Designed miniproteins, single chains, continued (3). Designs and how they scored, part 107

Each design is a single chain, and the fold is of that chain. pLDDT is the mean over its residues in the fold that is shown.

## One batch from the design tools (miniprotein)

Design m11948
Fold by ESMFold2-Fast:
Structure m11948 (fold): chain A 72 residues (1-72)
Amino acid sequence: GKEELLKELLKTIGELLRLIGELFDLELKLEEAKKKGDEETIKELEEKKKELEKRIEELKKKIEELEKQLDE
């Protein structure tokens, strides 16, 4: 029933919050690397940021789909 969808929604929100935390840590590391002029580290961190942002967008879409299912 709706309870299973709600559990999946809450789990997905938890995963989203975890990835947002990882993105925040990554952005702090990226700022530090930019201050030091470490171009190789900047490139690596920006690539990781893009992958993480894609995962966040996928989870946001999943949340939207689950919310639509709960609204019937």
Scores: mean pLDDT 85

Design m11949
Fold by ESMFold2-Fast:
Structure m11949 (fold): chain A 74 residues (1-74)
Amino acid sequence: MLEEYRELAARAAETELSPEALEILREATARIEAAKTLEEKADVLEEAAERLRPHEPVVAEIARLLAEAIREAL
């Protein structure tokens, strides 16, 4: 689940994404790693999805689905 997000961020770094999208993914990844609870991690993913939507809608949708999966696990 969170490893899937990390894999997505790593794949995004290998793909020619916009610098804005890459920065959003880096910030989100750092915040997820610093977060203490699954609920905080889900909140970060939802914020990242919203920020990514105008730049990379497919990546944004994956982040949103990961946030939903985390909330279901709670």
Scores: mean pLDDT 74

Design m11950
Fold by ESMFold2-Fast:
Structure m11950 (fold): chain A 79 residues (1-79)
Amino acid sequence: MPTETYVNVTLKGEGVMTSEELDELTTNPSKLSEDGVKIGVASMSLVKDEGAVEGIKMTEITDGPEDKIYYIRLYKTKP
């Protein structure tokens, strides 16, 4: 299993992410890049967190050997 990288993401500068925003990102993941989150990928997928912590798990895919996978978690509130 590769090393996981976790990042706290704020959609619009300072603030916290609400449940409504998480649902919107799950429906339209491309909006995440347009709202100020810069992801260096041509495509991405969002999956709601199934663990104990609220958030969204996002996968970043590189255009290369396919051995670099990152998981970006979005949190409802600041840590």
Scores: mean pLDDT 41

Design m11951
Fold by ESMFold2-Fast:
Structure m11951 (fold): chain A 130 residues (1-130)
Amino acid sequence: MYREVDFSSLSDEAKTYFNIGEMYLLDGKYEKAIEYYEKALKIQPDMAYAWNNLGKAYLKQGKYEEALKYYEKALKLQPDNAYAWNNLGKAYYKQGKYEEALEYYEKALELQPNNEEAKKNKEKIKKELA
């Protein structure tokens, strides 16, 4: 059962584009997700979550260098963004850089100790390196 997203709670056009990008990302339509996140960021370039989600869309396409670039932009705006640290770790993991990936998952857990995805990703690397 789906509930319609209440767009009347949004205060600006950038948030509307961000939400459309999220819907495309969840639907696996990564090129469309990128388009709408770029529209959001053209209006509001300080939207750290949009930079993070742009990185996620590139990661899903296997474009790891682009993903790293956009996660770095998110972290420059919001260094305490545990999601961006975790996603940075995932991008390094996909490149086979397990030591760097582990460091970034640890940083995500330092900021958010109950981050289930970061815990899982950290334990996966520990088992691979054991």
Scores: mean pLDDT 83

Design m11952
Fold by ESMFold2-Fast:
Structure m11952 (fold): chain A 77 residues (1-77)
Amino acid sequence: MTLEEEIKRLEEEIAKNPDNPVLWIRLAKLYLKRGEYEKAIEAFNKAIESAKKMDEQTRKAVIDEANKLLEEAKKKL
């Protein structure tokens, strides 16, 4: 499967579950792999927003991971 096909499949999963922060993190990581840093930053911000509606443990884990990767993406711009 190409990276483009992987992104398309993940976008379809997100359309069904837009409040799942894990899917947004996965999408952001694929954008980082493609060098699409602005799209990666947007997807990480979506993950953080979705995580705010989750339980404390999931929220902390998602926000910590998203912030770490978000800083890495910003350094590439």
Scores: mean pLDDT 81

Design m11953
Fold by ESMFold2-Fast:
Structure m11953 (fold): chain A 89 residues (1-89)
Amino acid sequence: MEGEIDYALAQMYIALARNLLKQGKADEAIEVLEKALDFVEKSENLTPEQKRALLEDILEVAQEAYKTSPNKEKAEEVIKRARELLEKV
């Protein structure tokens, strides 16, 4: 039950980040993705398969945010962390 709740919450963060990108708010999207990444990393309730799916989505959205973001450093950090976590799942 808690793993399903954690998965839904992480998906909500990712959806919010996608919506912020559609609004041209790439830096805000990156901040939300960082929160999603922290949540996925710290969650003890997510299965490896759920973590992989969420991390792949975070990476995709972060790469898109990087293209339009005026703050490339933060986007690169999120991309790097997502890739490192994917290697551990």
Scores: mean pLDDT 84

Design m11954
Fold by ESMFold2-Fast:
Structure m11954 (fold): chain A 84 residues (1-84)
Amino acid sequence: AEKYLEEGKELFKQEKYEEAKEKYKEAIKLDPSYAEAYNNLGEVLAALKKYEEAIKYYQKAIEIDPNFEEAQVNLKRVQELLKA
């Protein structure tokens, strides 16, 4: 799981969003409780302007880890974008 999370982060830095998305999905397949992978997948979806999908993944990250501050901040930001 960690290997795919790290590969996804590198692809995200290169703005290869679709490839990053696939790596984060692989991380989730190996560990369905990997809160960071759900948060990072949400960030990819937000970069692709798929805000409704991003919200679902941020919510899943918070469901797994209620103290995940980054996911909470990301969720609020994307919800504000949808209201505009």
Scores: mean pLDDT 85

Design m11955
Fold by ESMFold2-Fast:
Structure m11955 (fold): chain A 56 residues (1-56)
Amino acid sequence: MKKLPREERLKKIREWLRENGFSLSPEEMFRELAERLGVSVGTVRRLLKELFKELN
């Protein structure tokens, strides 16, 4: 899937982080998520910042 709605991308990020995120450095996490979602690392950083802001 090349372009997903923002909500679906956030869902995929949450699921992936639950399985793998805590085992990786932030840079590795951003790179892997960028590849999986087909977006830039900058887009992943924005999505993760938003997700963590909601959790806090």
Scores: mean pLDDT 69

Design m11956
Fold by ESMFold2-Fast:
Structure m11956 (fold): chain A 95 residues (1-95)
Amino acid sequence: SRLEEAAERARRGEREGVEELVRLALEDPDEEVRLEAARRLAELAREGDEEVRELLRTAVPALERLAREDPSPEVRRAALEALVELGMREIEEAI
């Protein structure tokens, strides 16, 4: 699927993959597509290398919007999980 292709590209450190996942999470009319995209972003934030995490940090404003404004509480939760994973890593690096 388009979502799986975007996730694979994002795992390789491709900016276009991250941008496509963010777009699907924010703009897709299907809640299940937005939820899956948001969950993939959270997974990448948790498990991705530093290159992937740097790309995800450029998407923080979009993830914050998703966490505040999406009509689905499940989509908002997945976006919050991605933000927490990005923030927790920054705290660990500050030690």
Scores: mean pLDDT 82

Design m11957
Fold by ESMFold2-Fast:
Structure m11957 (fold): chain A 97 residues (1-97)
Amino acid sequence: GDDKLRKEIEEKFEEIRKLIKEGKYKEALEKLKEMFKEYGDDPLVVRGLILLGLELLKKVGNEELYNKYLEKFKNTYDPEELKKLAEEILKEIEKIL
């Protein structure tokens, strides 16, 4: 049911957050990319991926990219543009790691 899927998604996001807290940034990025591949058409999941991607950008010490993408996120309302934004954030993190 939808409640089971939501719980699985929440558990996956908590796993990614734990990896970020532990400094396992490459593993966190790989799991974010897996979530994007599986659930990239779900706007709620894409929003969660953007928020975790922003947290990861901040943790890797690129405050300029963090602020740039945070402002884009605040001003992006279209689901397809949010999907592109998530992909751009993940790509920028991959360049740093």
Scores: mean pLDDT 84

Design m11958
Fold by ESMFold2-Fast:
Structure m11958 (fold): chain A 68 residues (1-68)
Amino acid sequence: MSKAELLREAAILYTAGAILRAAAELDNDEETRRRAAELLRRALRLAEEAGAPAEEIEAIRRALEETE
């Protein structure tokens, strides 16, 4: 994948993961929380591979930590 493709995919996964995390928190849904964590881990890996700004990587890490 190109750097631009990695960044786009990371952004999509981060957004989806954040939405699912919020839904899981409201509904206390363990399955949705696990799915959110999976998307956030994938977003983190792609963002790191793409060399995303440290601020963006930190935001994804924080979201993942708050999900688990």
Scores: mean pLDDT 82

Design m11959
Fold by ESMFold2-Fast:
Order: structure tokens, then sequence, then C-alpha cells
Structure m11959 (fold): chain A 65 residues (1-65)
């Protein structure tokens, strides 16, 4: 189980990633898909560090192509 602090940190990380993707012109459909996948990772017990690393890789892939 994630602590309430870790859950809050993960939600902030996801929120910041959503804002970055929107600012970069990523479609709302793609933004929602990525956010939903990150939330599924959180629900499956992923740490804030794991969620951050996954989101950074995903955003990099979307923006560098």
Amino acid sequence: SASSEAVYQSLLIISEAVARMRAAGVSEEEVKRVADEALEMLNAGASPEEIRAWLEERIRELLER
C-alpha cells in the first residue's frame, strides 16, 4: 500500500506531466490515455519514482518524434 504522502506525490507528478503534454500540443485523447496508464500504475502499487520515470520516458518519446 502507498502512503497518503506517496499517493499525493504521484498525483502531483501526473498532474505536472499532463500540463507539460498539453503545453506541447499533445491531443487531449493522448493526454488522457497517458494519464490513465499512470493512474493504473499507481493503483497497481507503483512508487512516485517509478511513475515519474515512466512518464518522463513517455513524454520524451512523444515530444522527440
Scores: mean pLDDT 84

Design m11960
Fold by ESMFold2-Fast:
Structure m11960 (fold): chain A 65 residues (1-65)
Amino acid sequence: SMDERLAEELVEEEIERVRAGEMGKAGGLTRLEERMEELGLPQEVIDRAVERFREELKLHVAPEE
C-alpha cells in the first residue's frame, strides 16, 4: 500500500541518516515517529516501521507490558 511504501522510505532515510552520523539512534527514532505522525500514517504502520528501525540499528527500548 502507499502508506507502507511511504513508511519504508522514511525508515530507510532515517537509518541512512543515523549510519552517516547525522544524528544518534534515539534522535533518528524520534524524527521517524514525528514524520510518520505528521503524514497521518495508521498507527499499525507506524508501529511496524519503528520496530524495523529498532531492529536494523539494534536500539534497545524499555519493554512494554
Scores: mean pLDDT 78

Design m11961
Fold by ESMFold2-Fast:
Structure m11961 (fold): chain A 90 residues (1-90)
Amino acid sequence: MLEEAERLLREAEELLRRAREALKEGRYEEAIRLAEEALRLAREALRLAMEALRNAETLEEILRAIGLILRAIGLEIEAERLIREAREKL
């Protein structure tokens, strides 16, 4: 669960990096597609991290889950911002 959430967050971060590059190059439709996929992965990671938090038995597990929740929320905000910016330029 925590490992899967971390994997999804790493994939979302890479997709957002590519989305930012596409946006800078004027490839707005590609930037939207990449950011939408990143948003989907970040939302799934948030769900898994929240489940991990509910099932956490140790302080270490609680802190790891909270860290992943915060990362997922940050990525969702960034993805939604990129989607809005790219749509405004279409």
Scores: mean pLDDT 89

Design m11962
Fold by ESMFold2-Fast:
Structure m11962 (fold): chain A 87 residues (1-87)
Amino acid sequence: MSDEELAEEAKRLFREAARAYLAGDEEKALELEEKAIELAKKIKDEKLRLEVMAEALREGARVAEALGDHEAAARLRAGAAELEAKV
């Protein structure tokens, strides 16, 4: 699996984890998130790794916002924007 393939799959898994969490399936969400993190750790290209991390934070912000945690959502979005500014 190439760095680009790892990044694409990791971002897909973070999106699926967010959907599972919003559906109330926290166990499935955690399993998908753990799998995404393990794939992201294998990425050697810094730009692709930062893009995956930014996606993870954006998906986390979406979940936090949906659960009413507006402060956590704002912080996660700010973190994603900071990472995206580095690429």
Scores: mean pLDDT 84

Design m11963
Fold by ESMFold2-Fast:
Structure m11963 (fold): chain A 87 residues (1-87)
Amino acid sequence: MEAEELQREAERKVEEAAAAYHAGDYEGAARATIEALELAARYAELRGDEEAARALREAARAAREALAAGDPLGAIEAGLRVLVEAG
């Protein structure tokens, strides 16, 4: 994908996560948050922002670990803070 498409896709995944959260689908919200983090990391890497890419990948890993442990709210919290700071 072009860099601009990656950024727009990441933004769409953040909106998808918010919609799932409002619907009470915390697992779906967590999954969408992880996908947004991975897309944002690819976008940062394409821009040459290795620090942002590393932070986003770390957040994605932490979010996946939280979700695997049965803590979707923890996954959302870990990811959303980094996405807001990076975006």
Scores: mean pLDDT 81

Design m11964
Fold by ESMFold2-Fast:
Structure m11964 (fold): chain A 69 residues (1-69)
Amino acid sequence: SPLEEKIEELEKKKDELTDRAVQLARAIRQNPDDEELRAQYDTVLEEIKKINDEIKKLRAELQARQAAA
């Protein structure tokens, strides 16, 4: 279904961003005074939060459609 495909696409994007966040977190631990790394990390975390919210909404919509049938 289009909803399931969109959820799968968002999950893949989330996985890529999660990998980037892990790498940035490691870099920050090695160089904690690097404000640019911290800013990049915060940006990635905000993107992950937005994707999580969208996935939650889409999953709720999918579940509601299945429950109404």
Scores: mean pLDDT 86

Design m11965
Fold by ESMFold2-Fast:
Order: C-alpha cells, then sequence, then structure tokens
Structure m11965 (fold): chain A 74 residues (1-74)
C-alpha cells in the first residue's frame, strides 16, 4: 500500500538522519526523503492517503529541523 511504502521510506531516512553530523547532511536527508515521498504521493489519488503521507512527512521534517537547530548551536 502507499502508506506502507511511505512508512518504509520514513524508516530508511530516520536511520540516515541519526547518522547525519552536520546541518548540510540533515538538509540533504530531508530533501531526498521529500523527493521519495512526493513520488508515492503522486502515484495515489486517494485524498486521505495523500493527507497521511503529508502528515508523516511533516513529523519527519520537524525531527530534521530540530536536529539542524541542535547542530547549528554546536
Amino acid sequence: SPLEEADRVIDEFKEKLKKAKTPQEVRKVLFEAAIKLQDIYDATTDPEVRKEIIDRFRAFAQEAMKKIKELEKK
């Protein structure tokens, strides 16, 4: 299902996010995750599934942005 595929992408990029050591690396992880999730989003026409994909990405983006802020503090 599109949501199972989205969850697999999020899990993969959460692992990459854990390994990121610089704000630039976190931004790259976030950008790559956005591209893969956009592909899943575009492949579905179900508005509820699309909303769930957006909600999952927003949660991931918040985690990534928090890590960027922490890394920028040194």
Scores: mean pLDDT 86

Design m11966
Fold by ESMFold2-Fast:
Structure m11966 (fold): chain A 68 residues (1-68)
Amino acid sequence: MSREEVEKEILRLLLQGSRYAAQGRLDEARALLDRARELVEEAFRKGLITEEEKRSVLQYIDALEAEV
């Protein structure tokens, strides 16, 4: 998976997770946020994103998970 494909997939999961949370679909929201976290960690291990980018995205995911 390319850097652009990873960025698009993470964004898709975060947007869909936020949408499910807004709908009260908390289990589905958590599953998508967990998947986004896994992709961020994998992308960092593969050298596709920087440590700063990883930290920023994980902080955003943590904020979203606190609401669900």
Scores: mean pLDDT 81

Design m11967
Fold by ESMFold2-Fast:
Structure m11967 (fold): chain A 54 residues (1-54)
Amino acid sequence: SMDKQVEEYVKKAKENGGSVDLPEDPLLRLRVMDALRKEGYYTTSPLSTRAVKR
């Protein structure tokens, strides 16, 4: 499900030392970024394929 995919990206970001590659699917990418923003992650530009945490 979409929710399980979002949880896997959040988990991967935490396990990868604060960064994760974002999905290519626009809807999944939006939901993943919404979840990651709550955890303090961001993209350096609107065209970035990667989210990072400071």
Scores: mean pLDDT 80

Design m11968
Fold by ESMFold2-Fast:
Structure m11968 (fold): chain A 86 residues (1-86)
Amino acid sequence: MNVILEVKNATEEMKELAKSVAEAAKAEGGKGEVKIEGDTVTVKAENAGPGAALLAVGVGTEAWLRGGTMETEVKGDTITIKADGA
């Protein structure tokens, strides 16, 4: 599957976990890219397995637990997680 993770107002912990999403995708035989701009993190993972998907959900959950938001969308073989850690 493909995984897209977008996090606004990311903590350093969320940034580290987001990097782990890309590494998990690569370990599962796919591709993973991370872009960090200030407090915004974007991860794009292609042909990822369940490990990358679970880690991405974990990042969104962390943002939500901090009083922020988490939105999840599944379209075809792509899961998109958008989180705000405000």
Scores: mean pLDDT 81

Design m11969
Fold by ESMFold2-Fast:
Structure m11969 (fold): chain A 64 residues (1-64)
Amino acid sequence: MKEDIKKAFDYILERALARREGLTREQYAERLGISPEEVDRMEKEADELLQKVEEEILNFIRSL
């Protein structure tokens, strides 16, 4: 169960990243009204947050 949830989450994240990579760095920055460098920072922060959410989900399941 825990491994299946982790795999599903990783898969969703990978798919989301693949779609986002379909846009150029500059196009995504323009869409958000920020610099390309800020996009890079946001991407890293998002990845860290998603990893934390995954850990919280696993901890919740562990408490069942």
Scores: mean pLDDT 66

Design m11970
Fold by ESMFold2-Fast:
Structure m11970 (fold): chain A 62 residues (1-62)
Amino acid sequence: SKKLLEEALEALKQGDVEKAIELLEKARESGEIPAEKIKPALEALKAGDVERAIELLELLLS
């Protein structure tokens, strides 16, 4: 759901990258949002690119 993406974005703004990754994995497993749309944000976070992950999540929430 969009709520999990919004919570992940909030976690990133607070500097909690681990929580954001957990929330995005839960959003992916829910099946309501295609995994292909979530994967780029997860890959950015795993690469340490928090700014890119925020931009990708904001696009998903638009």
Scores: mean pLDDT 81

Design m11971
Fold by ESMFold2-Fast:
Structure m11971 (fold): chain A 109 residues (1-109)
Amino acid sequence: MVVLSQPASLSAKAGGSVTISSTASGIDLSSYDVNWYKQKAGEEPQLLITNNSTLAPGVRSNISGSVSGNVASLTLSNLQLEDNATYYSSVSYNGANVWGPGTKLTVYE
């Protein structure tokens, strides 16, 4: 069984940058499609990144994705209070989507 692991919470100052990592057990993520999603309370997840590093339409250019071995990374730069959300990784594996547990990002002034 493939499992994705993320830090439960991260905090960063507005105007700064943060990188959220997702680590897979037992697979090389560069051989798969890793997606990243942003979820605010009471909303459906918004797609941010597809295919490891491709920015979804309408997403701010301050967001980037990368994959190295079993680690996928989501980097947010020029942080705004609007970036307060939970961020989820997912990978398509054997015809199913495997979801990470989510990372709650707190942006402070």
Scores: mean pLDDT 86

Design m11972
Fold by ESMFold2-Fast:
Structure m11972 (fold): chain A 86 residues (1-86)
Amino acid sequence: MKVIIVVKNGSDGVKIAAIGVGVDAELEGGSFESTTEGDTLTITINNASQKSIDLAKKFGEGVEKAGGKVTIKQEGDTLTIEIEDP
């Protein structure tokens, strides 16, 4: 499965946490890429394990509880988590 995490207007803490999700996925045998364009950080994870998928979802839930706006979308085998930090 592919996981895409898009962080808009992210604080340093949220951006570090998002990168951490990518690093965890790489340790689980997947691969990850990060791109930053202005205030938008995009993390793309390929061959995500169930652990990495669960971690990405928990990350999104944590940002939502902190007042961020989070949208989770699944299209086929791609999970997209869009985050706008408060």
Scores: mean pLDDT 83

Design m11973
Fold by ESMFold2-Fast:
Structure m11973 (fold): chain A 75 residues (1-75)
Amino acid sequence: MRERALAAARSTGLPDEEAEAVVDEVEEMIRKKVDLKKYYMEEFGLDEPTAEALASVESLPLRARALAGLRKLAA
């Protein structure tokens, strides 16, 4: 599963080191049961429907891709 998450993060154009950091953060957020909807709204300014849709994703690769894409857009 981690290899798929790394591939998904890298598909957004992040360097390997940044992709690994994103996957590590997503795994940590899952382990700590972070409220992803609130996190996406507060950190990236997403509207509630978009944040809810992203937070409802159960797949580690899709969560990693979403976070990588948001960070690239915010940079």
Scores: mean pLDDT 77

Design m11974
Fold by ESMFold2-Fast:
Structure m11974 (fold): chain A 79 residues (1-79)
Amino acid sequence: SKKVEEMITKLEEFARELSKAYEAGDKKLIEELIKKLKEWFKKNLPKELYEEGLKMLEEVKKKIEAGVPVERIIFDIRT
């Protein structure tokens, strides 16, 4: 589905930006990135994909907090 591909692309961009924000210790940017992605999902995804997108967002956040390399997170998203 084109919408699934758009969701995956947004999650990959989010993972890269969120990783950089965590490295910088920029708590405000972390919160803004999460809010922006949630708002994009709400506007652009059907309800079922919205719930899946939110679950994937939380998983990305947890992996970054656990120190998983961003390239590994992106690989896991695509696989």
Scores: mean pLDDT 87

Design m11975
Fold by ESMFold2-Fast:
Structure m11975 (fold): chain A 66 residues (1-66)
Amino acid sequence: MAREEKERREAEEALEYTRRMSEDLRRLGMPEVAEHVEREARRLIEQGKPREAIDYVRRAVSEAVN
C-alpha cells in the first residue's frame, strides 16, 4: 500500500520546511540557530520522525522571534 510513499513524502516536506525556516532565521540575523535547527531536524527525520522535526523547527522559530 502507499503508506511508505506517503511517509517518504512527509520526510521530504519536513526537510523543505526546515530549509525555509532556517533561511528565515538567517534573515533575522541568527545563522547559528539556523544551523543548529537544521542539524536537529535532520536527525529526527532520519529517525523516522518528520512530524516531530516540524514541531521542533516551529518551536525554535517561535522562541527566536519571541
Scores: mean pLDDT 79

Design m11976
Fold by ESMFold2-Fast:
Formats: structure tokens, C-alpha cells, sequence
Structure m11976 (fold): chain A 90 residues (1-90)
């Protein structure tokens, strides 16, 4: 289901955020993979919640490209909170 796939994406982002040794490159890689999956879900479902999730990830990715490591962690924390709000609507 869309909810299960979104929850898996959230879990993946939480895992990289909770890893204190994670680099900005690893955070960007996880975010790109999640973005690709959510874009696919948006295309397959046409659900506006999948669209909002995909757009939130795209914005976070753009912001993370110009951030330092601390900024990247904060962007990821804020994105996870946003995705969890969307998941509660499913």
C-alpha cells in the first residue's frame, strides 16, 4: 500500500539520520533513492499525498546540496516530520 511504502521511506531516512557517522554524501544518496521511489508512487497512484511527499523530498534534496553537515541533518529531521504527517493521513 501507499502507507506501507511511505513508512518504509521514512524508516530509511530515520536510519541514516540516527547514524552519527553518516556523511552528507550518504544522506544525499538516501534522499535521492527515497525521492525516486516516491516519484514512482506518485505516478502509479495519482494520490495527492504521494505528490506532496515527492515534492517535500525534492525541496529537501535541493536545500541539502548547499548545506553543511549540521544543516543537512536539520533538513532531514524536518522532512521526516513532514512525511510522518502525510503518512498519518493514509
Amino acid sequence: SLKEKLEKAIARLKAVLEDESATKAEMLSALQDVGTELARLNMETGDERATRAAFAVSKALGQMLTSDLEGARKILQELIAKLEEIAKEL
Scores: mean pLDDT 85

Design m11977
Fold by ESMFold2-Fast:
Structure m11977 (fold): chain A 63 residues (1-63)
Amino acid sequence: ARAHLQEGKRLLIEGRYEEAVEAFERAIALDPEYREAWGALGAALKALGRDEEAERYFRLARE
């Protein structure tokens, strides 16, 4: 979980948004209660222009 979150953050900084989404999705699959990963996934989706999906994940991160 944590390793995938760190990988996703690195990919996000590098502008590799699709790969960042995959890394964050893996982090969530291993630990669904990892709220930071939900917020990070939302940020990556927003960077890709997938705003409706991003807002859904931001709400999940807030819970």
Scores: mean pLDDT 78

Design m11978
Fold by ESMFold2-Fast:
Structure m11978 (fold): chain A 90 residues (1-90)
Amino acid sequence: GEIEELLEEIEEELEELEKLYEELKRAVEEGDMEKAKELLEKMKELYKRILEKADELMELAGDDLKAILRAIAIKLRAIGLLFEAELLVK
């Protein structure tokens, strides 16, 4: 249903965020700080979209504990990735 479709969209965006984080780590290792900053800005935009969709998922979930816990896990993963990325770029 709507919850499963939204979860699929969020999972795809989270995978994209993880890919951007790996690219950002490589850019930092190579000393390409301009590329790292560009990747961080892309991560920030995607992060906002993931959080908005996770919040929509929590509203749709109602009493569905599995969906609520999934939304929380998604938020924590996205927050962690962005925090680590910002720490690397300084």
Scores: mean pLDDT 87

Design m11979
Fold by ESMFold2-Fast:
Structure m11979 (fold): chain A 74 residues (1-74)
Amino acid sequence: GAAEEAARLREEAATRAGEAQRAEYEKLVGPIRAIRGAVDEQGRALAILETEEGEVILPLDPLVANRAFDEVAG
């Protein structure tokens, strides 16, 4: 349905935004194996980073995440 499509697009946009910020994240946490976007219960975009030390969850810049959503949705 439309709600499931919107949720999928938000997660895709968050993943895209996370990949766009990869170099910035690697300066904080070191080498990253994979990035997955997620959206929390409050609609906040998050980057889930797979590192050598395990999984790290960092907030995405809302402006970067919103721009990525506009690009994916429109």
Scores: mean pLDDT 80

Design m11980
Fold by ESMFold2-Fast:
Structure m11980 (fold): chain A 73 residues (1-73)
Amino acid sequence: SLEELPEESKKVLEEMIEKIAEAVHKGDYEEALKIIEETAEKLRELGVPEELVEKIKDTLETLVSKALGVPLP
């Protein structure tokens, strides 16, 4: 859950989700995936557990894939 994340990590995740939403709105699948990868790396740098980073990444990739109607990589 989000309660397991440090406050700084929650803020970063919120900001990056906004950027992902912008990429999705533009139909830019490659940009959305790039932002997801950057989000994962930033969360790792902030000390978020790898299992939680992987779960967040998978969730975001699934949502982007469904929103743009493209298959998962």
Scores: mean pLDDT 77

Design m11981
Fold by ESMFold2-Fast:
Formats: structure tokens, C-alpha cells, sequence
Structure m11981 (fold): chain A 114 residues (1-114)
């Protein structure tokens, strides 16, 4: 799991560096999906300064849940905590509200691997 987190961070960094703005990569793997969701969240926050970080994270999480991308959702949740400063408790609440039980379990696994 931590290996996929580091891969997601690197994909996100390369997306920012290459384009000067975020582009969604083809959804080839879970790390790329997590990076794309994180990028979507940042674009939402820039476009809608009235949104809280938690609210933007919930919208991006819902996008991943709709696609059944539970591993990507767990990685995204970790990025929201570490990079955006969303509280772990808020990420867990988002997963519970969305019924994303598998993503919640995987997210807790990532936290234990630190």
C-alpha cells in the first residue's frame, strides 16, 4: 500500500510539472486514479473558494466510490491527510457516509504501514 501512495505522489508531481496545470491521466491503475482525484479536489478548491477542504475531499471521494475504485480511494484519503491537512477522523467519516467500507479498511492498513 505505501508503495502505491509514493507512486501516486510521483504521478501527481509529474502532472503538475509537465502541464503547469493538472490533467487527468488515463485510469490505468489505482495510484493514477488517486492522483487524478487529488487533482480534481485541488481544481474544485481553486474554482470554489467557498468549499471547505473536507467538502472538496468528499466530492472527489464520491467520484472514486461511483467507479468502485476502493484502493485508489484509500490512497486518495491518505494524500488528503498528509498533503492537504484533512484530519484522519474526517476522512474516516467521509468513507462511512459514502458506504466505502473496503476503502476504510485499506486506509487504516496504509496508516499502520507508516
Amino acid sequence: MMEDVEKAREIYRLMKEKNGKLKFPPELNEAARAAAAYGLMEEMLKARPDLSKVEAARMAAAYLVERGAHRALAIFGYLAVKELGVKEEEVLRIFEELGAEEAKELFLEILKEE
Scores: mean pLDDT 76

